# Designs tried in a protein design run: designed miniproteins, single chains, continued (2). Part 10

Each design is a single chain, and the fold is of that chain. pLDDT is the mean over its residues in the fold that is shown.

## One batch from the design tools (miniprotein)

Design m4319
Fold by ESMFold2-Fast:
Structure m4319 (fold): chain A 87 residues (1-87)
Amino acid sequence: SFQQDALSMAQLSLELAKKALALAKEALKTGDMKTALEADIYVGLAGISRGVSKLLLRKGGPNPQAEQLLQEADRLIAEAQALLSQV
């Protein structure tokens, strides 16, 4: 269903956002540009999964669990981007 697919994409977006934030923190700590690039790639992938989830929610109707996960993913993506701007 669109709602189940939206939830799956929201869960994927959150997991990718968590990886992006962890890598962004490591890049800031070490100054490693390869780690910073990897973090930026995960930010992009989290954004794509988020976009797909939102499109599916528009077609299938609201899913509060998916929306909550997407809000958390958005927060982590923003934190990762802020840290990467300092590397």
Scores: mean pLDDT 90

Design m4320
Fold by ESMFold2-Fast:
Structure m4320 (fold): chain A 87 residues (1-87)
Amino acid sequence: MSKEEAEKKMEESAREAAEGMKEALEKGKKGDGTGFSGGAIRAIGSAIDAYLAGKSAGEKEKGAELAAEGFREGGNEEAADGFLANA
């Protein structure tokens, strides 16, 4: 993967992680366990995609950082900190 393709994939995946996290928190507040799980799976999967795209370009730390920013933008700072600690 080119550096430009990896950067684009990291940014797109981080945006998906933010959207998934926002959906999980909104659905969770409404008592929608299925919607919460779906949003959480989307968020975590997209965060991993951002990390792997960064890793493939030799920029794993940037990928992890963007994924964590996605989680924070989605409203979950604890998940962002946990992701960075495990990346």
Scores: mean pLDDT 80

Design m4321
Fold by ESMFold2-Fast:
Structure m4321 (fold): chain A 81 residues (1-81)
Amino acid sequence: SAMEAAEKAYIAGMAEGLLAAGGSEELAQRVADAPTPEEAERIMVEAYLAGEVSAEQANAAARAGYEAAKKVDPEAAELLA
């Protein structure tokens, strides 16, 4: 479905955005392996609270995920944001 495609794009976009912003490959892989967008966001929040990522890296990841989902389905992307 369009929603499933948008969710996969959101998760993949977050992982790619993390790597582009200098985040660790291990954290990016954990995000990429998340079964849902909510789980991917939870992993990012936990990493931020643990000092594993900066606010800048977390924001870059979230933005990349949103933009990737928006290319698939703009309405689904808005629900994921």
Scores: mean pLDDT 85

Design m4322
Fold by ESMFold2-Fast:
Structure m4322 (fold): chain A 71 residues (1-71)
Amino acid sequence: SPEQEEQVARFREALDGLEAHVKANPDVDKELVLRGLENGLGQVERLPLPEEVREELRERLERLRAEVEAL
């Protein structure tokens, strides 16, 4: 649906921005970013997404979480 496509596009854009921000700013508020990523993971599990998109977003969130935890 158009709404679902828009929601996925916005989610991807937000992740792209957060990934870029974390890479450029290793002194980010780690606790705040990790909380945001936990919320994002919960949202991905609740949204009526195609399985391939859900897997993509989950992998991206988990990868970024691991990078932030290692800071």
Scores: mean pLDDT 85

Design m4323
Fold by ESMFold2-Fast:
Structure m4323 (fold): chain A 87 residues (1-87)
Amino acid sequence: SALERQKRRLDREMDTLAEEIKYAIEHSQQTFRRMAQELGLDVSEMEKLNPEQQLKRLLQAYADRLLAAIDDPELRAHIEARLKELG
C-alpha cells in the first residue's frame, strides 16, 4: 500500500518534470539553464547538445539525485524503469 503510493507519487513527479524539461528546451533557454545548474550540470556543455540529448541528460541527473536518496531496491528499479520510458 505505502510502497504503491510512493511509486505513483514518483511517476507523477517524473512525468511532470519531463514535460517541464521538454517545454524549457523548446520555449525557455533561461529555464533550461537554471534546471541544468540546479542539477549540477555544466550549462555550456549542455547547450552544445541536441534537444534529445539535453532531455536525456537532465532526466538522468534528476533520477541520479532521487536514487541517491532512496535505498529501497523496488523503488530504485521503478525509477530506472520510468527513466527509460521518459527518455
Scores: mean pLDDT 86

Design m4324
Fold by ESMFold2-Fast:
Structure m4324 (fold): chain A 119 residues (1-119)
Amino acid sequence: DSLSESLSKIVKKYLPNLSEENQISIVRYSLFLYQLLTQKLQEKESFINCLYNEIGTQDVSKITFEQFKNALQNCRGITLTPEEEKILKCIFEESKKKQSTLNNETFLKILEDCLQKNQ
């Protein structure tokens, strides 16, 4: 989708020295965070449903980054690298601060700001 393409461009711009596989992983996990934080459940998105079930709440104000990280491990066997964890934690915390206005444009700005801080 258009959000995925925009995220890919930003990640490549700010993390050009990361492997292509790691760049793709950051984009993918950022999309999962966006879907979780915007509560956009789709019946066909079994993984997002698994994340909500593992976290045990849909109240985004009460979700912690550790719950998201544990849900990734339990739902898909995903273990974040230290660099991925640092970047995604920044995105998570900044997105929660702006939850009421969180859309594609604000999320892309948060991603770009977090990546700039981690160069």
Scores: mean pLDDT 76

Design m4325
Fold by ESMFold2-Fast:
Structure m4325 (fold): chain A 60 residues (1-60)
Amino acid sequence: SLADEVSEEEIQRALALIIVGITKTIASDDEVKEIDAFVEKMLAEGKSLEEIVRAVNEKL
């Protein structure tokens, strides 16, 4: 069950996706493309939630 103790890393990933999703709703099309590419790169490098969210916020 997902209600069982979930790791902080899994929770952070879910939160990052939610935050990025919300950010994309208010960002321009060009900004969304840059954010998407940057997030994809960060995820491939195994970056933390803090680094991903900070990088996205710095782009806006």
Scores: mean pLDDT 69

Design m4326
Fold by ESMFold2-Fast:
Structure m4326 (fold): chain A 73 residues (1-73)
Amino acid sequence: ISKEKLVELVREVAEELGFDEEVIEELEKAVRDAKSINEAVRKAYEIVKKKYGKEAAEEFAEKLRLKLVKEKE
């Protein structure tokens, strides 16, 4: 998966979960600045956990994982 596609998926999941635009922009920046897909996912998870709590971070990670699996075709 490309970095740009990962940014798109992160925004899509964050919008589905009703996250604030400021947080979505922070997530997109963290993904773009990441050196790998694993680093990007970890950083995004930590941002969501800090802003919305552990439950929201776990739901975000699950939805993102499902979208990533579909893109692996």
Scores: mean pLDDT 82

Design m4327
Fold by ESMFold2-Fast:
Structure m4327 (fold): chain A 69 residues (1-69)
Amino acid sequence: SPERRARLIAELERSRRILTERIQELQRQIQTLRENGAPQSEITRQELLLTTLTLTRNSTDHMIERLRA
């Protein structure tokens, strides 16, 4: 139904906002690690997490677009 679809879109948009905030926080954390000369292994671990969160956000974006179509 249109009402159920609208509610699902709103939920996904809320999830997308949370993911975007977490991605931005993690990007700042990675920059701080680099500036402080943290071990490359720690930086690589955080970059892998960033990639995972970005893929999750992209999947959420695709779901929203499919529901809007």
Scores: mean pLDDT 89

Design m4328
Fold by ESMFold2-Fast:
Structure m4328 (fold): chain A 57 residues (1-57)
Amino acid sequence: DAARGEEYLARAVELGAAGDSEGATRAGTMAVIYYEQAGDAARAQEAGRLAREASLA
């Protein structure tokens, strides 16, 4: 669901900015799942990129 994907993506950005790498990674991963369910491959890729970057921080 795109709306749920947007919610989790926003949460991932917020948690990443706060320095919560684990939280940002989890939220980004959830955003990927919801965007994939919505058929939005581009947003799913962006959420996945953010999750990977957070996990490396």
Scores: mean pLDDT 80

Design m4329
Fold by ESMFold2-Fast:
Structure m4329 (fold): chain A 64 residues (1-64)
Amino acid sequence: SKEEELAEALRKHRGNVDELAEALQKIAGLDPGTARAAARALSHLPDDKIEEAARNLVRYAEAQ
């Protein structure tokens, strides 16, 4: 699912803003500016918040 793909991207790339922003654009369809802002906010996300963040990103993308 898109949520699982986003959770995996957060686990792999959250320490690298550019890589995470690219993944958010490809998986969630976010525009470059929004993806970069989200990647910056989520770059230091703790492991126990990854699934919650992925759910929120899917909800945000669906609302746009």
Scores: mean pLDDT 81

Design m4330
Fold by ESMFold2-Fast:
Structure m4330 (fold): chain A 100 residues (1-100)
Amino acid sequence: MKKKLEEERKKRAEELGTNPVTIEVALDLLKALGDATALEELGADEELIELARKGEEADAAGDMEKAIEYYEKALELAKKEGADEVVIRGIELRIEIAKR
């Protein structure tokens, strides 16, 4: 088992004010499906999925600043539209990963 990863998941859940299970679900979907596909699976709106796709493309190109910008826009939109907690937490987790 990856103890450091488990510790980071718990710390992240506490910082985001949610439980570790919700964070683990979001992280597993992001790892298995990619950002945009994971958000689509969680029922996110088309515009939100498009912003996540642009963030993913920027990250793949090595432009972390642009990636974070797109993910922050996606988070803002998700909160404004009242998206599910798992969707919001997934985007927050992706921003945290990009900031590393």
Scores: mean pLDDT 66

Design m4331
Fold by ESMFold2-Fast:
Structure m4331 (fold): chain A 75 residues (1-75)
Amino acid sequence: AAAADAMAEATRQALLDAGVPEKVSERIAELTRRAMEAGGPEHAIEATRLYVENLYGPEVAERVRQAMEDALAAA
């Protein structure tokens, strides 16, 4: 729970910092949480990264990936 919460919040904040609208950032953070439930942290990181890359490009996707990795390491 703590790791999933931290990764979802890291995803949301990284997207907001990149200029993504709040409601979209919240929806993608929920995707991260659902992916954690489905396949754990590596699955959540890859699923979120691919989704973000498709919508906002590889630079934003890598920022989100790094934020999730940092949150996981701190949890």
Scores: mean pLDDT 84

Design m4332
Fold by ESMFold2-Fast:
Structure m4332 (fold): chain A 100 residues (1-100)
Amino acid sequence: SMKEEETLEKVAEEIEKLLKEGKPKEELLKVVEKYKADLPPNMVEYFKALIHAYYGDASAVPAYFAAFEAISGIKASEEDRERALATVEERKKLLEKKKE
């Protein structure tokens, strides 16, 4: 729907802004929570999993692919999952270096 599309754009724009400003994970999760009533449940789970994975939480990867598959209808391969886990590990290393 148009309202869902507009809400998706707003969520994406606010998340991108907060990422550029170097805000912590909790601030990005608040954006998803703020708009969750106007988003499809699968998109809410997708954004939450993506945010957790972006901040180095490998346990969010299965939830990310479950939401992605539900939204897209495309089944992720084992190679896609391995690549995502490697990407999350590299993100975790980068974030740990910034804490020093």
Scores: mean pLDDT 83

Design m4333
Fold by ESMFold2-Fast:
Structure m4333 (fold): chain A 101 residues (1-101)
Amino acid sequence: MKANELKLVEEREAEDGTIILVYEVEGTVNAEDVFEAVDKANDIALETGKKVIVLIAGESFSEEAKELAKKINENDKRVKVYLFESLEEALKKAEELLKKL
């Protein structure tokens, strides 16, 4: 499967050092989009020693993308991935995470 273009909208750092990355995808987020975002997040986590939270906004999500995000969140200790149906919701979640962390 070919990944869509992942547009990095925001990169923020929480008080505990957790890095928050907000990506936007035009149309349907597929599994390759989730893989690409997570690979970038893992590189950052390895280089910095920090946790990384990835927020991906798209109009819809493939079932494979949803299942992959769920598996990553269950198995990865450094990286978390959350899917949002709008950029506004993803940015709101980023601000909430910055206040809680």
Scores: mean pLDDT 83

Design m4334
Fold by ESMFold2-Fast:
Order: C-alpha cells, then structure tokens, then sequence
Structure m4334 (fold): chain A 118 residues (1-118)
C-alpha cells in the first residue's frame, strides 16, 4: 500500500542523506589538503585539490536534493500529520546542507584567492 511505499522512499532518502554527508566529508578533507598546499606555495596542487573539493560539494548538494524530493514524495503518500513532519525534515535537511555548502565554498574561494597572490 501507500504506507509501505512511503517507508521505502524514506529509507532511500536516508541513504542519499548519508551519501551527501560522505561527499561533504570528502570536500572537507580535500579543502584541508588544498589549504596545506597553498601554505607551501604549491599552487598547482592547491588548485587541483580545491577543484575536486568543489566537485564534491556539487555531489553533496545533488544527493541532498534527491533526499529532499524523496521525503516530499513519501509525504504525498502519507496522512497530513506524517506529511507535515516529512516536509519539516526535508526543509531542515536542505537548510543544513546549504549552510555547509556555503562554508565549504567560502573556504575553497579563500584557497583560490591565496594562490592568486603567489
């Protein structure tokens, strides 16, 4: 029934949330490496790691949007109370990852600005 389908969609959304978090962690690791290479004056490696970090941020946001859409779809198959809770969860998920992406991209831009001065 619609309840079983909603549960499957929620489970899939949580898998995409976990994948988004993993890409966010990969972005953080690559930003750390980009910052280290920038401090050493290795402009080429700093840019390479910063570009890969940016790609990971894009992947994070892609899977965040997939998770959000699946939660909203599950809500459409649910009672109004459950639908409201899933919509609130989707909104919090998106807001959290948008703030994380903003901070990660700020750090990437800071690295790229540093290497332009070398």
Amino acid sequence: GSSARASQLIAEARKYDALADEYGKNAEEYIDKAEEYAEKGDTEKAIEYAKQASAYVSAMMYYTERARRLLLEAGSLSDPVTAAKLEAEADRLMAGYEERAKELMRRIDEVLDKVKKL
Scores: mean pLDDT 92

Design m4335
Fold by ESMFold2-Fast:
Structure m4335 (fold): chain A 76 residues (1-76)
Amino acid sequence: SMMEEIRREVEEEFERAMERLGEAVVLYHSDPERGREALERALREAEERFRRMGEKDPETAKRYLERLREFVERAL
């Protein structure tokens, strides 16, 4: 269904965002200043993408964005 397709698109973006955040976390442990900037940038990019996708499925986009934020909070 169209809703399943939209949800899959959101999940794919979540996976890409998690990959970038993971790389930024690794950088944060070796260079905290650069890592923090990378984390902030990756999270901002994810927020923009999820906001656009939220026009189609707001609840799913919000749920995945919240998970990204939780990941960052736990990693720091």
Scores: mean pLDDT 80

Design m4336
Fold by ESMFold2-Fast:
Structure m4336 (fold): chain A 93 residues (1-93)
Amino acid sequence: MEKLEELAKKIAEFLESQGYKVLDVKVSGNSIYITVQGDKSKVREIAEKVAEFLESQGYKVLDVVVDEKNGVAGISVELPDGTRVLIIIKVEE
């Protein structure tokens, strides 16, 4: 889906601008999967930065769930058209 691919690209470009290395970006259904290289303990910081970025771009952040032990975070957002999207950030060493 071109609309979610564009959002995924914006998030990836934002993360790279913050000094993170993006390893993979995948869109599946209403979910965006972004893999970032780093320490799993940084996943909370990364998720918070992405949530703030999304709000700055006019998206509504509904929820942020962080699993620091597994280096995974889920960010639930609502697009301007009312579509709900789950952004999954995975940190790999």
Scores: mean pLDDT 85

Design m4337
Fold by ESMFold2-Fast:
Structure m4337 (fold): chain A 95 residues (1-95)
Amino acid sequence: SLKEEIAKLYKEIENNATEELFEKLAELLVEKLMEYLPEELREEVEEAARKMAEYAKKAIEYLKAGKLEEAEKANKEGLEAVEPLVELARENLEK
C-alpha cells in the first residue's frame, strides 16, 4: 500500500537523509497521484511533488540546525504544495 511504501521510505530518510531518498519520495507521489488524476495534470503533479520534496529536505536541515520554527514552516509549505492535487485525487476516487 502507499502508506507502507511511504513509511519504509521515511525510515530510510530518518537514518540517512540523502537527495536520492527525497527524489524517490517525489517519484512515488507522482506515481500514486497519477493513478487517480488525468494525464493533462502530470506536469503540475511533478512540479508539486518536487516542491514538497525540496521543502521536506529544508525542514530536515533546519531541524539539524536546531531551527524548529523554520522547520515547521518548511514542512507546512511542502504539504500545501501537494494538498490541491491530493484533494482532487480523493474526489476522483469517490466517483
Scores: mean pLDDT 76

Design m4338
Fold by ESMFold2-Fast:
Structure m4338 (fold): chain A 56 residues (1-56)
Amino acid sequence: NQASSDGLDQLAEIAESMGKEKIAELFRKASQYYTAGKLDEALSMLKEVEKLAKEE
């Protein structure tokens, strides 16, 4: 998905602006892996974001 990589970059910037540096880093890594065609690695980064978001 072309829009997914752009969306991941935007989510990383939003997370960073909210002080969530670890989540921002994971979104940036996911975007990079997605752009490089490494979909499994990108999904792994997104799963870590999901875990962090649920660990309130």
Scores: mean pLDDT 76

Design m4339
Fold by ESMFold2-Fast:
Structure m4339 (fold): chain A 100 residues (1-100)
Amino acid sequence: ALEEDPNDVTALLEKGMEAYGAGDYETAYEYFKKAVEIDPDDIWAQFGLANVAKKLGKEKEAYEWEAKRDEVLARSHRSLGNDVAAERYEKLAEEYRKKA
């Protein structure tokens, strides 16, 4: 609160979700985009950007964010030894990149 970092990813995600819920997709896009600029591997920011991009008619960009999210999830599962889940997310990311 009193010492809020203007680069607080959590606060940016909360503001993005509030804007999305209000139907303000352009404002939601700006908050989620700032969040991924600070933490490129934030899956929630990537998820938000994919959904907002679809609402704004940016279908290609939406698929690019879906792919990036699934690539992060694949790396996370692989680091935990969950190779089956990792391979599943890797394949899904490839499919989204083909549509982008």
Scores: mean pLDDT 81

Design m4340
Fold by ESMFold2-Fast:
Structure m4340 (fold): chain A 60 residues (1-60)
Amino acid sequence: GSEEIESAGIKLGDLLLEKGLVETKDEAITFGKSVVETALEAGATAEEAIETAEKQLNSL
């Protein structure tokens, strides 16, 4: 639901901010929510979306 997208999006956004990939918290949250929402539409879970993002960010 919307709460799942919001909480996971915030968590993913925080990771993006830590890696310096986004400049503001608002951009981070918006991008994070978009990634989670796209993953859910593709049949993945919010947890899987975060794990995939962490893996990709760690390869940078």
Scores: mean pLDDT 78

Design m4341
Fold by ESMFold2-Fast:
Structure m4341 (fold): chain A 86 residues (1-86)
Amino acid sequence: MAAIEKEKAKLTEQVNAFTAQLRADAAAGKLSQTEATRLSNQKGSEANLELSKLAEEHGDTRLSASYYTASDINRIASEIDYELGI
């Protein structure tokens, strides 16, 4: 749905902002690579919950739409880890 697409874009920006801070902390030696990976993954899970609530509010009872969008967010976070060496 178009509304979900807009929320996906917003959540992607939120994840990007979080991972940018995560990268800065990692570069400063403030956290380990393992902890950076865990935090990145958990942030993606949080986005999944937000999308789940949105889908239900719009009468879309299919959790798969929320799961699919959250999967994209988690994949983006994973690729950021790969690019940034987190």
Scores: mean pLDDT 66

Design m4342
Fold by ESMFold2-Fast:
Structure m4342 (fold): chain A 117 residues (1-117)
Amino acid sequence: MAAKAAEEAAREAESGDPVRAAEGAAEAGREASKAAAEAGNSVGTAIGAGGAAGGAGSEWAGEKGLPRSEVANGAAGAAKAAATGAKLGGDEEGAKAAERAAREAERLAERAREEEA
């Protein structure tokens, strides 16, 4: 369920782990895409799938040594895509949870950027 994955992504971002936040955002995107597809919404399906790919990419890039601020920005973008996909799929709880995950990832990106300065 998108809400569970998004809640986990938010928790990981709050704990300061952008790679795990990106992983959770990717899962939220996958669940949002699935729900949108089941609802017959092709735009939500594509946006959710884009969030899944972006989150996965951010995770991989972080494991390869991309700066924490960049990984957190990727997680935030993936969570925003998951929120849009969930909303278009009729999953308002999943959309709200993914919006929270995006905000927490943006806060993590700000903190990490200050550490990099």
Scores: mean pLDDT 87

Design m4343
Fold by ESMFold2-Fast:
Structure m4343 (fold): chain A 69 residues (1-69)
Amino acid sequence: ATITSIEGTMYTVDAVFKAGDKVVFTVDGKKIEATVLYAQEVEGGSRFTVELSAEDAPKLKVGDKVEKV
């Protein structure tokens, strides 16, 4: 999946994620694992937040890849 929007700590992606899902972001060839804390299904995918450190969260950008593990 691809991040299509970022609003603070909320990420919108073109895939359906659920609370409790484990996800991996690929950023600059680096993998960041996180657990989905909250997810809402929206048209075309889902809007969700993850348990990420304040240091890692700013590294995510629109266009970055994320996959469910």
Scores: mean pLDDT 81

Design m4344
Fold by ESMFold2-Fast:
Structure m4344 (fold): chain A 57 residues (1-57)
Amino acid sequence: MEELEKRRREIQEQVARDQALAARFKPMDEKMKNSDYETQKKLLEEARKALEAERNG
């Protein structure tokens, strides 16, 4: 696959998976649905950090 398409698919798959995991957090889910790429990426990073903090704490 072309690099551009591969990166796009990986991002979409990550968004879908994190959105499913965050289904219990309605405010975050709404932001993901209505946000641009950069905002979605930021929300994913925040969710990842929260998960890591819980595992380490």
Scores: mean pLDDT 67

Design m4345
Fold by ESMFold2-Fast:
Structure m4345 (fold): chain A 90 residues (1-90)
Amino acid sequence: DDEALTEAAERALAEDPEGVKKRLAEATKEELVKRGVPEDVAEQIAEALAANDGEKAKEIAEKNGIPIEVVIEAAAEAGRRVAEELRRRA
């Protein structure tokens, strides 16, 4: 249930915003690497997304020939993984 996942994510962000941001960035980097993105580029994209800078993430992806769809899919899966982990431990 998307609502329950969102609520769990909001609670975790309120309790440990830095920890949640780090986990989300790490998960996003892992999902990008799984999709064939080089680790250094994946780290830059994940860091930009963690800073809520989607425009910078898009620019990095375009500069490195990575389809934006790959970035969107990786970020969505990373967010789902982190939200489910937070819900499970709540």
Scores: mean pLDDT 78

Design m4346
Fold by ESMFold2-Fast:
Structure m4346 (fold): chain A 98 residues (1-98)
Amino acid sequence: MISEEQKAEIRKIIAESETFDEEVLNQLVSKLPEEIRELMDKLGLSNMGKALVAAAIADDLDAALELYRQLSPQEQNRALALIGALGKVEIVKALLAS
């Protein structure tokens, strides 16, 4: 579980960045709890896939959609499984509809 303060930090990084370069992706990932970062590493998610999970946790649907479209179908499936397991069902529905 992450706090509303941590979600706000993630949304701020997204709002202050013009593009999802590697520095921005790494900043987003660094705001996630260690347990979630370990799960993302175990699932073999790229930095972009990890940033998608961060955006989804932060309830930033626009950022999640942009990041999701950059992933392979196989990585999309792995990321969706984790996002769903984290209780972000409405984000999963929106991503699947895209």
Scores: mean pLDDT 84

Design m4347
Fold by ESMFold2-Fast:
Structure m4347 (fold): chain A 88 residues (1-88)
Amino acid sequence: MAKEYIKKALEYVRKALEAVRNGDYDAALQYLDKAIEYVEKALEIDPSPYVREALAHLRAAKTAVQNGDRDAAIEHLEKAIEALEKAL
């Protein structure tokens, strides 16, 4: 059951990463909020160190996007993807 939420989170993280790369920070924030929502749902069902690590990186990515730090946002989004893939 948690795997379906992790897959949905991955879809939104990838959309957020594309939005950041395109300079669309408003879209990136909306996708990040959806990714965080699904990661939090996955964490409630099956607590995993990888899911927790992904949540930390997504929160850091959101802060970076809000500050206009494109490079930090991309780095944290890529690390969130890696952590979520390890949780599958």
Scores: mean pLDDT 89

Design m4348
Fold by ESMFold2-Fast:
Structure m4348 (fold): chain A 56 residues (1-56)
Amino acid sequence: YLLTGDAEKDLALLRELEAAERGNPSPITRLQRAVLLAANKVSSLAELRARVEALA
């Protein structure tokens, strides 16, 4: 996992990345998202957020 294991902090990070996707995210932000999705074997930040919420 590239997440901290703290559900509140991890959810805050995922919501920031989701907000960036709605605008014009930088290449670095796009890379960070792609790495998080690949490492957690999910297809979207919303899916990863749902997984973190299930563990909270």
Scores: mean pLDDT 73

Design m4349
Fold by ESMFold2-Fast:
Structure m4349 (fold): chain A 78 residues (1-78)
Amino acid sequence: MKEEVERLEKLIAERIEAGDPFATTLAAMAVGIFLSTGDYESAIRLAEAALRAAERAGDEEGARVAREMLEEARRRKE
């Protein structure tokens, strides 16, 4: 599972940086799934990766969505 999450982080970051218009939506879906299963660490990692990638790509909307997902994941973990 941990190794799969690392691969997913890299894939999502690459797709967002490449300008894939659905990459941020897919990241949000993946984060939502991990939150639903109680895997808050994976949710936080994916949300952080998506945020960094969106900011690097200049995707303000994607960065906003990723930031909201990260905030939710951190809140639920605590």
Scores: mean pLDDT 76

Design m4350
Fold by ESMFold2-Fast:
Structure m4350 (fold): chain A 59 residues (1-59)
Amino acid sequence: MAAKLRAMADANERAGERLLARGKELKKKNPISEAIGGFLEIAGESSRWVAERLREKAA
């Protein structure tokens, strides 16, 4: 149980980091992509929050 929760937490943290990086990249391309980039940054932060909750439950 705990090992599975930690694996899910690690996956969510990596996904969050990728979403944040992609969001920042899109913000640099054009004004329309800037709105999409902002949404991806919110999604990335949400994934990192989920990762932290999963780690807490694994303890």
Scores: mean pLDDT 76

Design m4351
Fold by ESMFold2-Fast:
Structure m4351 (fold): chain A 67 residues (1-67)
Amino acid sequence: ASSEIQRLREERAALVKRFVEESRRLAKEIEESDKDTAEKLMKKGQQLLDQVIQELLALGARIAALE
């Protein structure tokens, strides 16, 4: 159980790290883009946030079930 909990926690930490890195990249691209491209990138950012929230909730539930 402890090794499985550790793997899930590491997966959750990796997901957060990837999200932060992708969000910073998107923010820079938005700043450097024209208005139309920026609007598309902002929509992509919202979709990324929604996906990450769902994945974090699923991982959190799995960790909680093992504690």
Scores: mean pLDDT 82

Design m4352
Fold by ESMFold2-Fast:
Structure m4352 (fold): chain A 105 residues (1-105)
Amino acid sequence: SLPEIAPEVLRELEEFYITVLGLDPEEARRLAERRGAILLTAVSLRLIGVAEQIRLAIKNKDKEAVKKALKEGKEALKEGRRLGAHPGALDLLEKAIKEGEEFLK
């Protein structure tokens, strides 16, 4: 089965396909599910990438890079939670954020 985006986001995609593109409800649902899976994959990969950026900045002992990566990471985490990103990707980024915050103490 495809990964499932958050139900509220799925409904927003369905409504867009019905109201803007004039698709029937069944076709709108199928397209929304496929688009949701693509968006969810993209956001999950971004969560992993930002976690790697935070950890690399810590390894390099670059406080400015850590601060920048933490800001981007917190924004990515909020979006990932809103979309219903993979729990493993969310956990990976949450741990990297805690590591970065600890590094800056």
Scores: mean pLDDT 87

Design m4353
Fold by ESMFold2-Fast:
Structure m4353 (fold): chain A 94 residues (1-94)
Amino acid sequence: SREALLARLRAAAERLLALLAGRLSPDQVTEVRGLLEGLLAAVEAGDREAFDARLRQLGTLLRRHASQFSPEELAAIDAALREMVHLALEIFAL
């Protein structure tokens, strides 16, 4: 169901935030949380343009801080982002 997919997307976003919180400052974690909340709201509203904008902003932030993470942490971050994108696309297709 749409509700089950949204719940899975929220859980994936929480996992991503937890991975990032280990390396980012509190202010940077707050910025990421805001972007993730905006991304989730866009998916819930069916707003593809807002989703794409928030995803681009998140990608820019993550690239800026990539050197703070190990290769294993970056692989986990990439996997979490891919899961979130796949879930969002599945929700938009409903």
Scores: mean pLDDT 88

